Designed miniproteins, single chains, continued (2). Designs and how they scored, part 2

Each design is a single chain, and the fold is of that chain. pLDDT is the mean over its residues in the fold that is shown.

## One batch from the design tools (miniprotein)

Design m4037
Fold by ESMFold2-Fast:
Structure m4037 (fold): chain A 75 residues (1-75)
Amino acid sequence: SHMAALAAEQAAGDRSTEARKVVVEAIERIKNGEKDEDLIRFIQERFGVSREEAERALRALKEHLGLIDDETIRK
């Protein structure tokens, strides 16, 4: 497993703040109409997560914003 404890200890305040900034920026990008592929890439690069995790996060953000429905993701 990754050393999450060390990251939390060294950057608990800073990384929490940075994570919030990334979430806010992702929300702004969603509202600006960026493509899902660009948003997934952004989340992957900022959080260092897998594509699978980034897709899950993007879906959760879109649901929270009321932007996703059954038809929206079918392209």
Scores: mean pLDDT 65

Design m4038
Fold by ESMFold2-Fast:
Structure m4038 (fold): chain A 119 residues (1-119)
Amino acid sequence: MLEKAKELAEKLGLVPLVVDRETANRILAPLGIRVDVKYLVLFVPEEVAKGATPEEILEAFVRTLSRPRPVRVWGLTAEEREKLGLKDVRIVGLDPSDKEDIEAFRKEVEELRARRAAA
């Protein structure tokens, strides 16, 4: 399951960050999003993922989506996941061609890392 998600991420030039269902549901709760699959896999550019934990990156993703500005989210439908044998995995990410949203996401990750360093 996770190997196929990793192959898809590599094909897209992205890094797959794996988060378990319980952690994903805790962090996504402010958006009213519930994950019913075993794993949430967030596809992110390597520059955004570097030096941050999967939890920090998922929290930064939630903060990016919570901004007043509309954000385009990439993801696979349930049908696409079944066709690829990924039924127990939900895949989501920001469009890597949207440089403004990627830059905002990167800044949210940097702020969470700075808070960890200051604690």
Scores: mean pLDDT 74

Design m4039
Fold by ESMFold2-Fast:
Structure m4039 (fold): chain A 65 residues (1-65)
Amino acid sequence: IQEEADKRVAEVDRETDRFIEETKRLASQLSPEEREKLVADALARGHQRTAEARQNALDEIKKAK
């Protein structure tokens, strides 16, 4: 069911958004350069996590069919 895959991806997206926002808040105490690097790393990690969740959901759908 595509709905289950969409819910999983949406959950990971929400977790990523919260993680990035928290990272920005914590990074406010750092230099601008360090903050930019930390946020960029968080975004890259979040995107990878979302891609993994999407792939896992697709694999589950293929197996269920």
Scores: mean pLDDT 73

Design m4040
Fold by ESMFold2-Fast:
Structure m4040 (fold): chain A 59 residues (1-59)
Amino acid sequence: GSRELAEEIVRRMEEDPQKAARELVEVYGLSEDDAVRLYLLVQEGRLEEAIELLVRLLS
């Protein structure tokens, strides 16, 4: 489901933030603004907020 996908994407952003941010825009069709917001949440360790935002964006 959307939550399982969001958790996997956030995990990938912890390992390779630049690659994951590109995939959010190019593969998942997110705006650059939303990809940057997710990047910043992950960088700040706000992982649950990043997951919740990504679930909303993928729905």
Scores: mean pLDDT 84

Design m4041
Fold by ESMFold2-Fast:
Structure m4041 (fold): chain A 88 residues (1-88)
Amino acid sequence: IEKLIKELKKLKKKLKKAKTRDEFIDIVLKAAKLIVSNHPDILKGIGYALRLIGIITDMEFFGMSLEEGKKEALKIIDDVIKELEKLL
């Protein structure tokens, strides 16, 4: 759990600095993969990863801006971190 929190905090910092769609997508996919592979609750991990992938879908097909995508992804990553910290 501690390692997952640490890696998500690093990705959150990178996500705040992302300036392009490609950079954003790369970071979000890394976060989704990390969550699916390491979340202690498999079903919750899948749910968070699908929400993150959904942001990419909204940006590619439904006109979501990079700024909106960053806000939504940061919120999801913060929700995961807070939930995991409660388990410590």
Scores: mean pLDDT 82

Design m4042
Fold by ESMFold2-Fast:
Structure m4042 (fold): chain A 58 residues (1-58)
Amino acid sequence: GEAEIEAVGEEAAKLKLKGDGEAAQKLLMSFYKKTGDLEAALKAAETAVLTGQKLLSE
């Protein structure tokens, strides 16, 4: 659901900020495999970018 997309995106953002882009990519791919929904996985990836920008600005 939307809450899962947000949570996955937020976790991926934290992994990217930590410098572990590979783990972030694996998390997003795992989410795609779990849901079978490419649109949901892409939304999670977009959420990761937006959340990362917000965390850097706070």
Scores: mean pLDDT 78

Design m4043
Fold by ESMFold2-Fast:
Structure m4043 (fold): chain A 88 residues (1-88)
Amino acid sequence: ALDEALEVLRAAARYYLEHHQEPPAAELERARAADAAIRAALAPAVAARPDGARTPEEEALAARHREAIRAERYEEAFEILAEYLRRL
């Protein structure tokens, strides 16, 4: 599920931040699989829209996500991404 994939990515990011080292190989492989699953889930919605087309609501979510990353608020950034994905 998308929530499970997002949690795998969050765990990998948290490991890197806490240890200043890449996660173990098994965790990195899970993170890559999770990233691929998220992209696959997004592909039909992306294909159904013109290039660069975003609703004002989607643009607002993207702006909040960029600000959370810039402020290093990674937990909030992952929650915003999850909200965006649930709307597809």
Scores: mean pLDDT 67

Design m4044
Fold by ESMFold2-Fast:
Structure m4044 (fold): chain A 90 residues (1-90)
Amino acid sequence: MEEIVRRTKELLSKLSVEQAANAAGVAYVEALRLGDEESARLFKEAQDALRDEGDVEKGVELAGKGIGALPSEEQARRVLDLVERTVDGL
């Protein structure tokens, strides 16, 4: 789990604020779809911190917590892979 959280934080830290906010939004929608309410809440807070506050450090930390709150490493990896593909597809 720590590796997936670390990789998520590194990815978001390399993006523009707009791209990071969009990535957090994708993670939020996926967490909602999976029924992972705590992770969804954290990803939404991350998106809000990035989009509305421009607070990259807060947004990255919240997104990391969102990944860490997912019920399995498999789900965490799937959410990260979806985010990476979304970013790469732009």
Scores: mean pLDDT 82

Design m4045
Fold by ESMFold2-Fast:
Structure m4045 (fold): chain A 83 residues (1-83)
Amino acid sequence: SPEEVKFEMEVGAMETYAAVVFVSARKLIEQGKFDEAEKLLDQARESIEKQVKDLKQKYPQYKKQLDALYQEILERFDQLRAR
C-alpha cells in the first residue's frame, strides 16, 4: 500500500541516521574521545526517541514494529558504551 511504502521510507531514514551516529561514535571511541562519543549517543537516543513517538502517532498500526526497532537501536548504542 502507499502508506506501507511511506512508512518503510521514514523508517529507512531513521535507520540510516542511527547507522551514521553509530559509525561516528565508534570512531570517537577509537580516538579515545569517550566523553564526545557518550554525548553524541545521548543526543541521538533523544532524537530517535522523538522520531519513534512521532512515527507511532502517524502509523499506529506499526507501533509494535517501531518499539522493536527502537530497542534494537538502543542495544547497538549500548554495545558501544560497554567498551
Scores: mean pLDDT 88

Design m4046
Fold by ESMFold2-Fast:
Structure m4046 (fold): chain A 65 residues (1-65)
Amino acid sequence: SKIVLKKLDDETWEVYIDGKKIATINKVQADYLLSLVGKKISLDGKEYEIKSYEKVDDDTYVLDA
């Protein structure tokens, strides 16, 4: 699955799973998600293992899960 983090401003990020918006989070929460490479997480009632992430542009990260 693809998890996308989009930065709207310094305090506001959006989380998308397979094109569906699931949450709005702050910078601390976004930084925490990016730190979870190699870990299992639960998002929107489903478990994901974060394998890697790529910074696509200044405001977009894509996580492979």
Scores: mean pLDDT 82

Design m4047
Fold by ESMFold2-Fast:
Structure m4047 (fold): chain A 76 residues (1-76)
Amino acid sequence: SAAEAAEHGARLREALAGLRAHLEKNPDALSEEERRQAAAQAEGLFAQFAAAAPDYPELPALAEEVAALVERLLNP
C-alpha cells in the first residue's frame, strides 16, 4: 500500500540521514570493514524497498541518496 511504502521510505531516509550525520561528525570512526558493511546494508535495504515499491514517487531521489552515501563510505 502507499502508506506502507511511505513508512518504509521514511525509515530508509532516517537510517541514511543518521549514518550520513555520523560520517560527517566522525569520518574516521568507522573501520574500512565497517564502512563496507554499512554500504552493503544501505544497498540491501534500498534494493528490498525498490522491489516492494517500484512505483514509489521518491524512488529516484532515494536511489541518489543511497548512491551518494555508498560512494562516501567506500571512498572516504
Scores: mean pLDDT 77

Design m4048
Fold by ESMFold2-Fast:
Structure m4048 (fold): chain A 96 residues (1-96)
Amino acid sequence: MAADLEALRAAIAEARRRAEEEGETLAPLSPEEEKEALEIAKREIEEALELIKEDPSLAEAVLAGLEAERELARRAKMEELAKLLDEAIEEVRSLL
């Protein structure tokens, strides 16, 4: 998990910059890519929630990341991922 999370954290930071650069419209993802993104998001959410429980000051950064992911998921027509991210955002907010 730790090594995967560090690599994923870097990828998410880059994805955030791409989202801002790409603008509003993304090509639809394949079902395989949707499943992969959902798995990645689930792991990231679980780890982020554990980190926030230990250090609530991380919540703002995590919220920003989750909101960016949710926006990308909606544009890519990944409604299940968007719902998962909505629930994660609400959970993080409840920890504040």
Scores: mean pLDDT 68

Design m4049
Fold by ESMFold2-Fast:
Structure m4049 (fold): chain A 67 residues (1-67)
Amino acid sequence: NLKDQIASCSDSDLILVVAEPLNPGPFDPKPITRSAFTKEEAQKLIEELKSEVDLSKYKVTVHCASV
């Protein structure tokens, strides 16, 4: 659950929301990455990316980066 992944980040973490290829070949494009400084912004970015990308080809994931 992506919301649970956001909840596991520290409030001081940079939250990266990434659209990753579901079936990456050796020449697939790089993941689409967006950054948020708040958990609320990160949740909004997840919803926006899910509506913008083809979910049959991409999955949305969350990464916490300690700054």
Scores: mean pLDDT 74

Design m4050
Fold by ESMFold2-Fast:
Structure m4050 (fold): chain A 72 residues (1-72)
Amino acid sequence: MDLIEEARENAEELREQLLGLGKQAGMDESTVQERIDKILEAVEKGDLEKFIELVTETEKLLKEAQEQKLAE
């Protein structure tokens, strides 16, 4: 509950941070924005399970993209 409430109040800040991380990882901005929109939708619905799932999946994708960029 507290985590979702905090994310709701800081939705704009969360979006900005995730866009920044995606850009640093070399991900396509459209892909990052789609992920952010899904995360924020889960926050608005109060779906903690979906929020955790989407955040974990997004973090994994960011890490994989960054590793591929560094391997180049």
Scores: mean pLDDT 74

Design m4051
Fold by ESMFold2-Fast:
Structure m4051 (fold): chain A 60 residues (1-60)
Amino acid sequence: LPESTLDSAYQAVQEDPRLAPYAAETFESFGLLEAAAAFRALGADPKDPALRAAADQAYA
């Protein structure tokens, strides 16, 4: 992972949305509960563009 754990987790999901559940665990461990919830939802349906947009907004 290139820089920070959070940025690396987010970047990994941009490359492979199937990694969203792992990013959610990372965000939750750092107390980013809204981002964790959004990425966990994306993990359930990684091809949903609305869930992808919601995850991006929660992280930003």
Scores: mean pLDDT 77

Design m4052
Fold by ESMFold2-Fast:
Structure m4052 (fold): chain A 92 residues (1-92)
Amino acid sequence: MSQQALQQLQLLSFNFPDIIKLARQAGMDPRKVTEYVNKLEGALLKAIENGDTETVQKGTDLISELLTAVKNGDSEKVKKLLEEMGEFSDSV
């Protein structure tokens, strides 16, 4: 779980320019994109440190869905998933 989560965070970082581009297309402020991604990273790292496997899995699944939406060029889904990442991070 933790190794998979770290790999997903690396992929998230690598795809960050495309995430920003698609989020902008959906009318999202780039500052909010950075905020939500940073919050998710912090929440996921905290869950890894605490051995919270359920939270790690949920965060990893959100990143996976976001990367799929980016690959598909689905700007509206990218926006929705970024908002869900913010909500998830605030709940951890």
Scores: mean pLDDT 83

Design m4053
Fold by ESMFold2-Fast:
Structure m4053 (fold): chain A 57 residues (1-57)
Amino acid sequence: ADAREGGRAGRAAARAAGLGDGGQGSGIMTWKEAGEAGHDLEEAARAGVAGGRAAGD
């Protein structure tokens, strides 16, 4: 796919990891939550956010 799709999905995943619980470094829970949130937002990004190109790119 296009680099924009990958970049947008990656950015959404990065935000998810940061927005997760705000407990960066709270232990393993942060990793578990980051993985779940990253995957969940990745799907949402490609389905909803990816459709809204240029919006917050």
Scores: mean pLDDT 51

Design m4054
Fold by ESMFold2-Fast:
Structure m4054 (fold): chain A 82 residues (1-82)
Amino acid sequence: MPSMEELAERLLALLESADPALAAEARELFERYRAGEISPQEFARGLGEVYARALPLLSPEQLAELERVASELMRQVLEEAL
């Protein structure tokens, strides 16, 4: 299974291809989550907002990959929170 760090890197790369500013926002959310400054729920909400803003900027292929990576990342975040 890919590590959370590997999934984060893949998610950030996809967002960077759509909009560097969205990638920067997502990176800040990862940093805050790793520092324990935000809850898993707040992290998921923040990423969801970045994701929604990225949707109109992505091709169908990029969107499918983003959905796959984001789903797996969220699964691991929830497992780690337990």
Scores: mean pLDDT 79

Design m4055
Fold by ESMFold2-Fast:
Structure m4055 (fold): chain A 84 residues (1-84)
Amino acid sequence: SKKKIKQVDDAAKKSEDLGQKLLDLGDRDTSQLVFSKSSMSFSYKSLSEKNEGTDLSTKYSDLGLQYAQEGEKLADDAIKKVNE
């Protein structure tokens, strides 16, 4: 659905922004992992959009959201450690 695709887009962008924050903090290794997760999320969002109205669209948006959430978790854990 368009709502699910928007959720993936918002989550992927958030993950990408957190990856940039990690770069700014000097954590290049975690930043690369987070950017990889964000990139996969955007790829699945694109696949979901191209398959709009099908079961494949839902599966791709679910995968996209999962990758974005994995990236966010990696970034949040790393940022928390740097700030302490």
Scores: mean pLDDT 86

Design m4056
Fold by ESMFold2-Fast:
Structure m4056 (fold): chain A 89 residues (1-89)
Amino acid sequence: DGVITDEGIEKMREWLLKERPEYNIEGLSKEEAEVAIAIANADDLGRTFNGKTIKSIDDLTEEDKKAVAEWLEKNYGFPKEVLEKVLNS
């Protein structure tokens, strides 16, 4: 629920690489890494999208990606173009 900071991104990047290697963040831009981290954090909080939890970006349907993107935009303020790039990669 807090604002994502540069220092917070680095700490969550280390956590993500250890606990969630499926969210490969190597080579991602700062914004792309922030999106991946927010999705991983939502899963750990038990957050559901369209009635299901997110374990991997690759397992999302197009409808699920839209719901995830809308949630991230509203709660984290990510630009739509960054969300589309990360979720449709």
Scores: mean pLDDT 60

Design m4057
Fold by ESMFold2-Fast:
Structure m4057 (fold): chain A 61 residues (1-61)
Amino acid sequence: MVELKVVLKLEEDVEKSKASAAGLAERLARDVMRHQGREAEIEVKVEVKDGEVIATATLTE
């Protein structure tokens, strides 16, 4: 199991910031799996904490 985290500064548009972080985390997770030649399920969780948007992508084989 592999976890990838994307941390972005929270901007005025909270929903856009969340969408951007989630999209980046999913894309990076897919790129990592493709590079490794493996397939996995990708789950993305987005949180806002301390003025930052944190997107965590979990890769399950």
Scores: mean pLDDT 77

Design m4058
Fold by ESMFold2-Fast:
Structure m4058 (fold): chain A 100 residues (1-100)
Amino acid sequence: TTEEFIEKEAERLVLHLTYATEEQLDIVASTFPEEYRPEIREVLKRINELRKELEKYKQMADAGNEEARQKALQIGDELSREMERLKELVKKYLEDEVAK
């Protein structure tokens, strides 16, 4: 179905988008129509910031810092929410594209 195609394609695109570096964010966002571009850019920027912060606190937690472990869990939850937001934005874009 169209819905099954959108779900699978959104998962594929989200995976590729989340591997974009900070330097690539503007180029990657520019591949989307103007109406999606600012929100996609902002979500990708937030995901990159959270991934860097999560890596830092995970390293501290692995070194025995219990406060850092708790912070890593919190950041992980925020990252999951931003990833879900990105997926919904990509799904909406794909729905609009398929409707053309």
Scores: mean pLDDT 83

Design m4059
Fold by ESMFold2-Fast:
Structure m4059 (fold): chain A 106 residues (1-106)
Amino acid sequence: MEEIKERTYELAKKLIDSQKTGLEALDLVIEFADFAISVTKNPKDILEAEIVRGLAGIELGLAKLIPEMPLEEVKERAKKLFRQLIESIKEKETLEALLKWLEEKL
């Protein structure tokens, strides 16, 4: 479990680092959370994914209101949200699906 979480987060970091804008990075967090909600059967995993999706929406709104926010700062916020969701996942099958989704996006 720990090794899969670590690998999943390493791919998430690579995906975020490849984005040209902070808005694109935050949109990826929302897409990732939506995918997690669609594949998990665990109510606690659904709740955590919904929380992360909401937080990513708030960060996206903030980035639009403060366009002078540095790209690296927005990317750091996106990485933190990816990490929060990945670390919260209880079901191994859900985590493996998330890993595959990231591999397909890279």
Scores: mean pLDDT 86

Design m4060
Fold by ESMFold2-Fast:
Structure m4060 (fold): chain A 67 residues (1-67)
Amino acid sequence: MLSEEEIEKLVGVSVEKIRKEGSDRVKALLPFIDVDRDGKITREGIEKLLKEFGEEVVPYLREIIEL
């Protein structure tokens, strides 16, 4: 499961960065992530992913934090 600190680190990550530096599996997640008008990940987008995919999505989100 993700901690609040992990969620906070994900919020504001650029989709552009994920497209350039992310693995194929995390890039495949991009269509399911709600982003801000400037292409940044939102807290609502993360919460939606966790609700829909549960624990299965946590490793993907952790990879994004490490980018």
Scores: mean pLDDT 81

Design m4061
Fold by ESMFold2-Fast:
Structure m4061 (fold): chain A 83 residues (1-83)
Amino acid sequence: SLDRDVAELALATLLSIAKSKGYDPELIEHLERALDAVRQGNYEEAAEHLKKAAELSTDPDFRRLIALVLRLLGHEEVAEEIE
């Protein structure tokens, strides 16, 4: 669906930002696993990894972007937990 394609692009963009800013390697690994899960259609697994990436982030703006991806994947409750 278009929403899935937008979420995948947004997540790939977050991963690029995290790598360019030199964020925690464990945070980057969780974003990579979340992106793989989205590509496989496993949104529950993607949400778990996005939550872990947010918990490892010290940047509130980056956590807000992760929350937006969670909402695109239909995981509003998880998005509320990390903001």
Scores: mean pLDDT 85

Design m4062
Fold by ESMFold2-Fast:
Structure m4062 (fold): chain A 89 residues (1-89)
Amino acid sequence: MAAEEAEKEALIERLLEKIKEEAKQQNLEISDEELREAKRLLRETFTVEDLRMLERFEELAKRYQETGDEEAAEEGRKLSEEHRARKLA
């Protein structure tokens, strides 16, 4: 339980860091209050499995954008479908 909670918090922190970097590149400011609210919503909305799938999907999407690798795009689509199927089941 504690290890799973720690992993979930680590995944949320990594996601928020990426959001901060993207916002900075787009000249957008994110306040500490907005980051706290985002962290709370992520913690309440997503499970550890959801966050793992999201991070994996992001890696595949980035690979496709950088290299044009259609296999990465196809894996991303399958990953999204599997995640949706598991949530509906």
Scores: mean pLDDT 74

Design m4063
Fold by ESMFold2-Fast:
Structure m4063 (fold): chain A 87 residues (1-87)
Amino acid sequence: SARERLLEILTEEQQEALKKLEELEKEGKLKELSEELVEILKEMAERLLEAVKKRALEEGKEETVKENEKHALEKVEELKKEIEEYK
């Protein structure tokens, strides 16, 4: 999928950060995240998107990045909202 192709151009650390956030959501453990951790994860997601935009532009995959960027940002915002509701 477009998402999987996006992940292929991320660093190993960036992929693990995104995967950990997704796993916490799937396991229903978002309430265990502190506000500081949520902000760090959100900043990491923004940094990941910026790095992906740059790399994909260099590779000529600009359109794929836009689609995955929108999806990733929406997911981060949804996860943050769920965490706020648990507090």
Scores: mean pLDDT 63

Design m4064
Fold by ESMFold2-Fast:
Structure m4064 (fold): chain A 90 residues (1-90)
Amino acid sequence: AVEEALELARKAAEAAREGNAEKVEEYGERFAEAARRAAEAGVSEEDARELIRAAGEVVKAALESGNEEVIEAATRYATKAVRALQEAVA
């Protein structure tokens, strides 16, 4: 579950660097869903922090792309993932 979410985050970051908003939406949505499932399954605080860091890397890649649609998609799904994970580590 955690490894799958990390792989999806890496793919979303790669798509963001390519300026591909459609792929950022696809991989970002799947990443957010995988992160939510990991949180509901009782992910460890350490793994949750790693997933939160991965979400930050997706946003960073999007900001560096300078593409508004990519930034909007990355921010939307990264925010959903982080919120789910923060509830799990509170």
Scores: mean pLDDT 84

Design m4065
Fold by ESMFold2-Fast:
Structure m4065 (fold): chain A 85 residues (1-85)
Amino acid sequence: SLNPAEDPEEIAEVRKIREEINKVWEEFEAGKMSPEEALEKLEELAERLQEIVDSHGNEVTWAALEASMVLIMVAVQITIVRKKI
């Protein structure tokens, strides 16, 4: 069963955060955002994703799974940005 089909607002929030992460990354890669600003924004977005994962405890939902995958992506991006500071 698809638990997020009964709670589409949570999966939408995860996707919104992913879009915000992508925008930060694109602006950083384009040289429109400093490494310091990109790091701060990516860490804030990662914290929001972690809260979604933590809110489900031991329960696996599509929202928690997608949030976990995006967290891996943003952790790599944060590591790259930190090397530019």
Scores: mean pLDDT 80

Design m4066
Fold by ESMFold2-Fast:
Structure m4066 (fold): chain A 70 residues (1-70)
Amino acid sequence: DIVLSAEEQQELETLTDELMLEYKLPESEREKLFKELKADYLAFLSIGFPPELALKMARTFLENDLRYSS
């Protein structure tokens, strides 16, 4: 498993909380949302994106899924 830095972990947790609030998701969905965001972030890292860009892409991808239920 790829180990996240403390900074990366905190950024992913912050984004998860922001998305939870924006989309009014129940607390029961938080763990799932965090895992999906982390998985997308790791996927973008695996194809060569730098961490900062991978985080932005992961957020965009997950927001698109939440917005369009795809």
Scores: mean pLDDT 79

Design m4067
Fold by ESMFold2-Fast:
Structure m4067 (fold): chain A 71 residues (1-71)
Amino acid sequence: SAEELRANAERAIQAILDFAESKGIDTTPARAAYEAAEDPVLALKRAVNAVMKQLSDEEFDELNTALAKAL
């Protein structure tokens, strides 16, 4: 259902934001991207893109591992 898809996307977004905050990254752009999206999948994509712009290659790999654990 759309509610289940949204709940899953919100768990992933929270994991991304928690990871970014653990690295000292400002999550304001990611939160704005999430709030602007009407679709949960688009919200997740926008949140990921906003965080990825601030990550090194090594931090990106670590984020992928964290997402696999959260989902």
Scores: mean pLDDT 77

Design m4068
Fold by ESMFold2-Fast:
Structure m4068 (fold): chain A 75 residues (1-75)
Amino acid sequence: SEEAALQAAGDRGTAALKALPDLPVEEQIRILENVAKGLGIEIEFEEGNPDPEDLRKAIEKLLSGTLDKIVIKPK
């Protein structure tokens, strides 16, 4: 069913998010953008190099199932 397909996609997204902290920052950004887009969540990267702490907070928010806009600030 469509619901089962969406659940399976969500499970794959959750697994990818859990693996994110072990990846380079550039890969974390790409995966976060793709997962947020898939979930219909707005993600904004402010101008400059992303703060690793804000990247970790974004991962935590996506894992918690937030629907709020995520903003990642530069360091």
Scores: mean pLDDT 70

Design m4069
Fold by ESMFold2-Fast:
Structure m4069 (fold): chain A 91 residues (1-91)
Amino acid sequence: MTIEDIARDIVDGLAALGVKPKDIIEAAEEVMKEVEAGELKVAGSGGTKDDKEFALRVFRVMVRALQAAGHSKEEILELLEAIKREAEKRE
């Protein structure tokens, strides 16, 4: 299974739950910045759309699980970038 296959499955799952491609892109970009900074947010701050907040939570849980499994920062960023690219194709 490729990173692109995993990214497609994640975007398909979020879309099936009603999350719009734009909200997936924005959530992926925000979590990528958190990963690059070396600190994941546990709780959101400020007003957000329910769909974007849901996607942010899913991505943060996924990143924490990947970190616990021993995946590198570079591997995690590659997956988040693939998710963003897949969502961009659907916009």
Scores: mean pLDDT 77

Design m4070
Fold by ESMFold2-Fast:
Structure m4070 (fold): chain A 72 residues (1-72)
Amino acid sequence: SEVEEIYNEFKELYEENKENLSEEEKKAVDRLLETIEKLIQEYKEETDPAKKEALKREIYTLYLLAKQELKE
């Protein structure tokens, strides 16, 4: 799925940049990734199209926040 593809792409970027991150930055990214994983699980289990789209939007928003942490 698109949400899993985005998540996996971000995990690859995180691993590539891990050496350049402080312990606090790693902790922040790990927390965001954990939250995204939970939302992806909910997305896979959701059958209502409107709720599924809302979950997808939330996942994308958190992905952007996690990506921001890699640059700061």
Scores: mean pLDDT 80

Design m4071
Fold by ESMFold2-Fast:
Structure m4071 (fold): chain A 70 residues (1-70)
Amino acid sequence: SMDELRKKIIELSKGKSLEEIIDISVKLAREAGLSDREIVMLTSRVVLELTGDTVLASEAGRRVAERLAG
């Protein structure tokens, strides 16, 4: 489920930099077969849950969208 995937990414991302969190999230979400939109939304949610920072969550989503749009 997406909930279990989110929890796994959060666990693996504890103590990691924003860039490392994005890399982990994109890799695992792609392996799970998520769409580009779902990867963006999942990564933003992971960052929000880890940091409580809506600005960082927004930045993470934009960065993922840029990577996937290439």
Scores: mean pLDDT 88

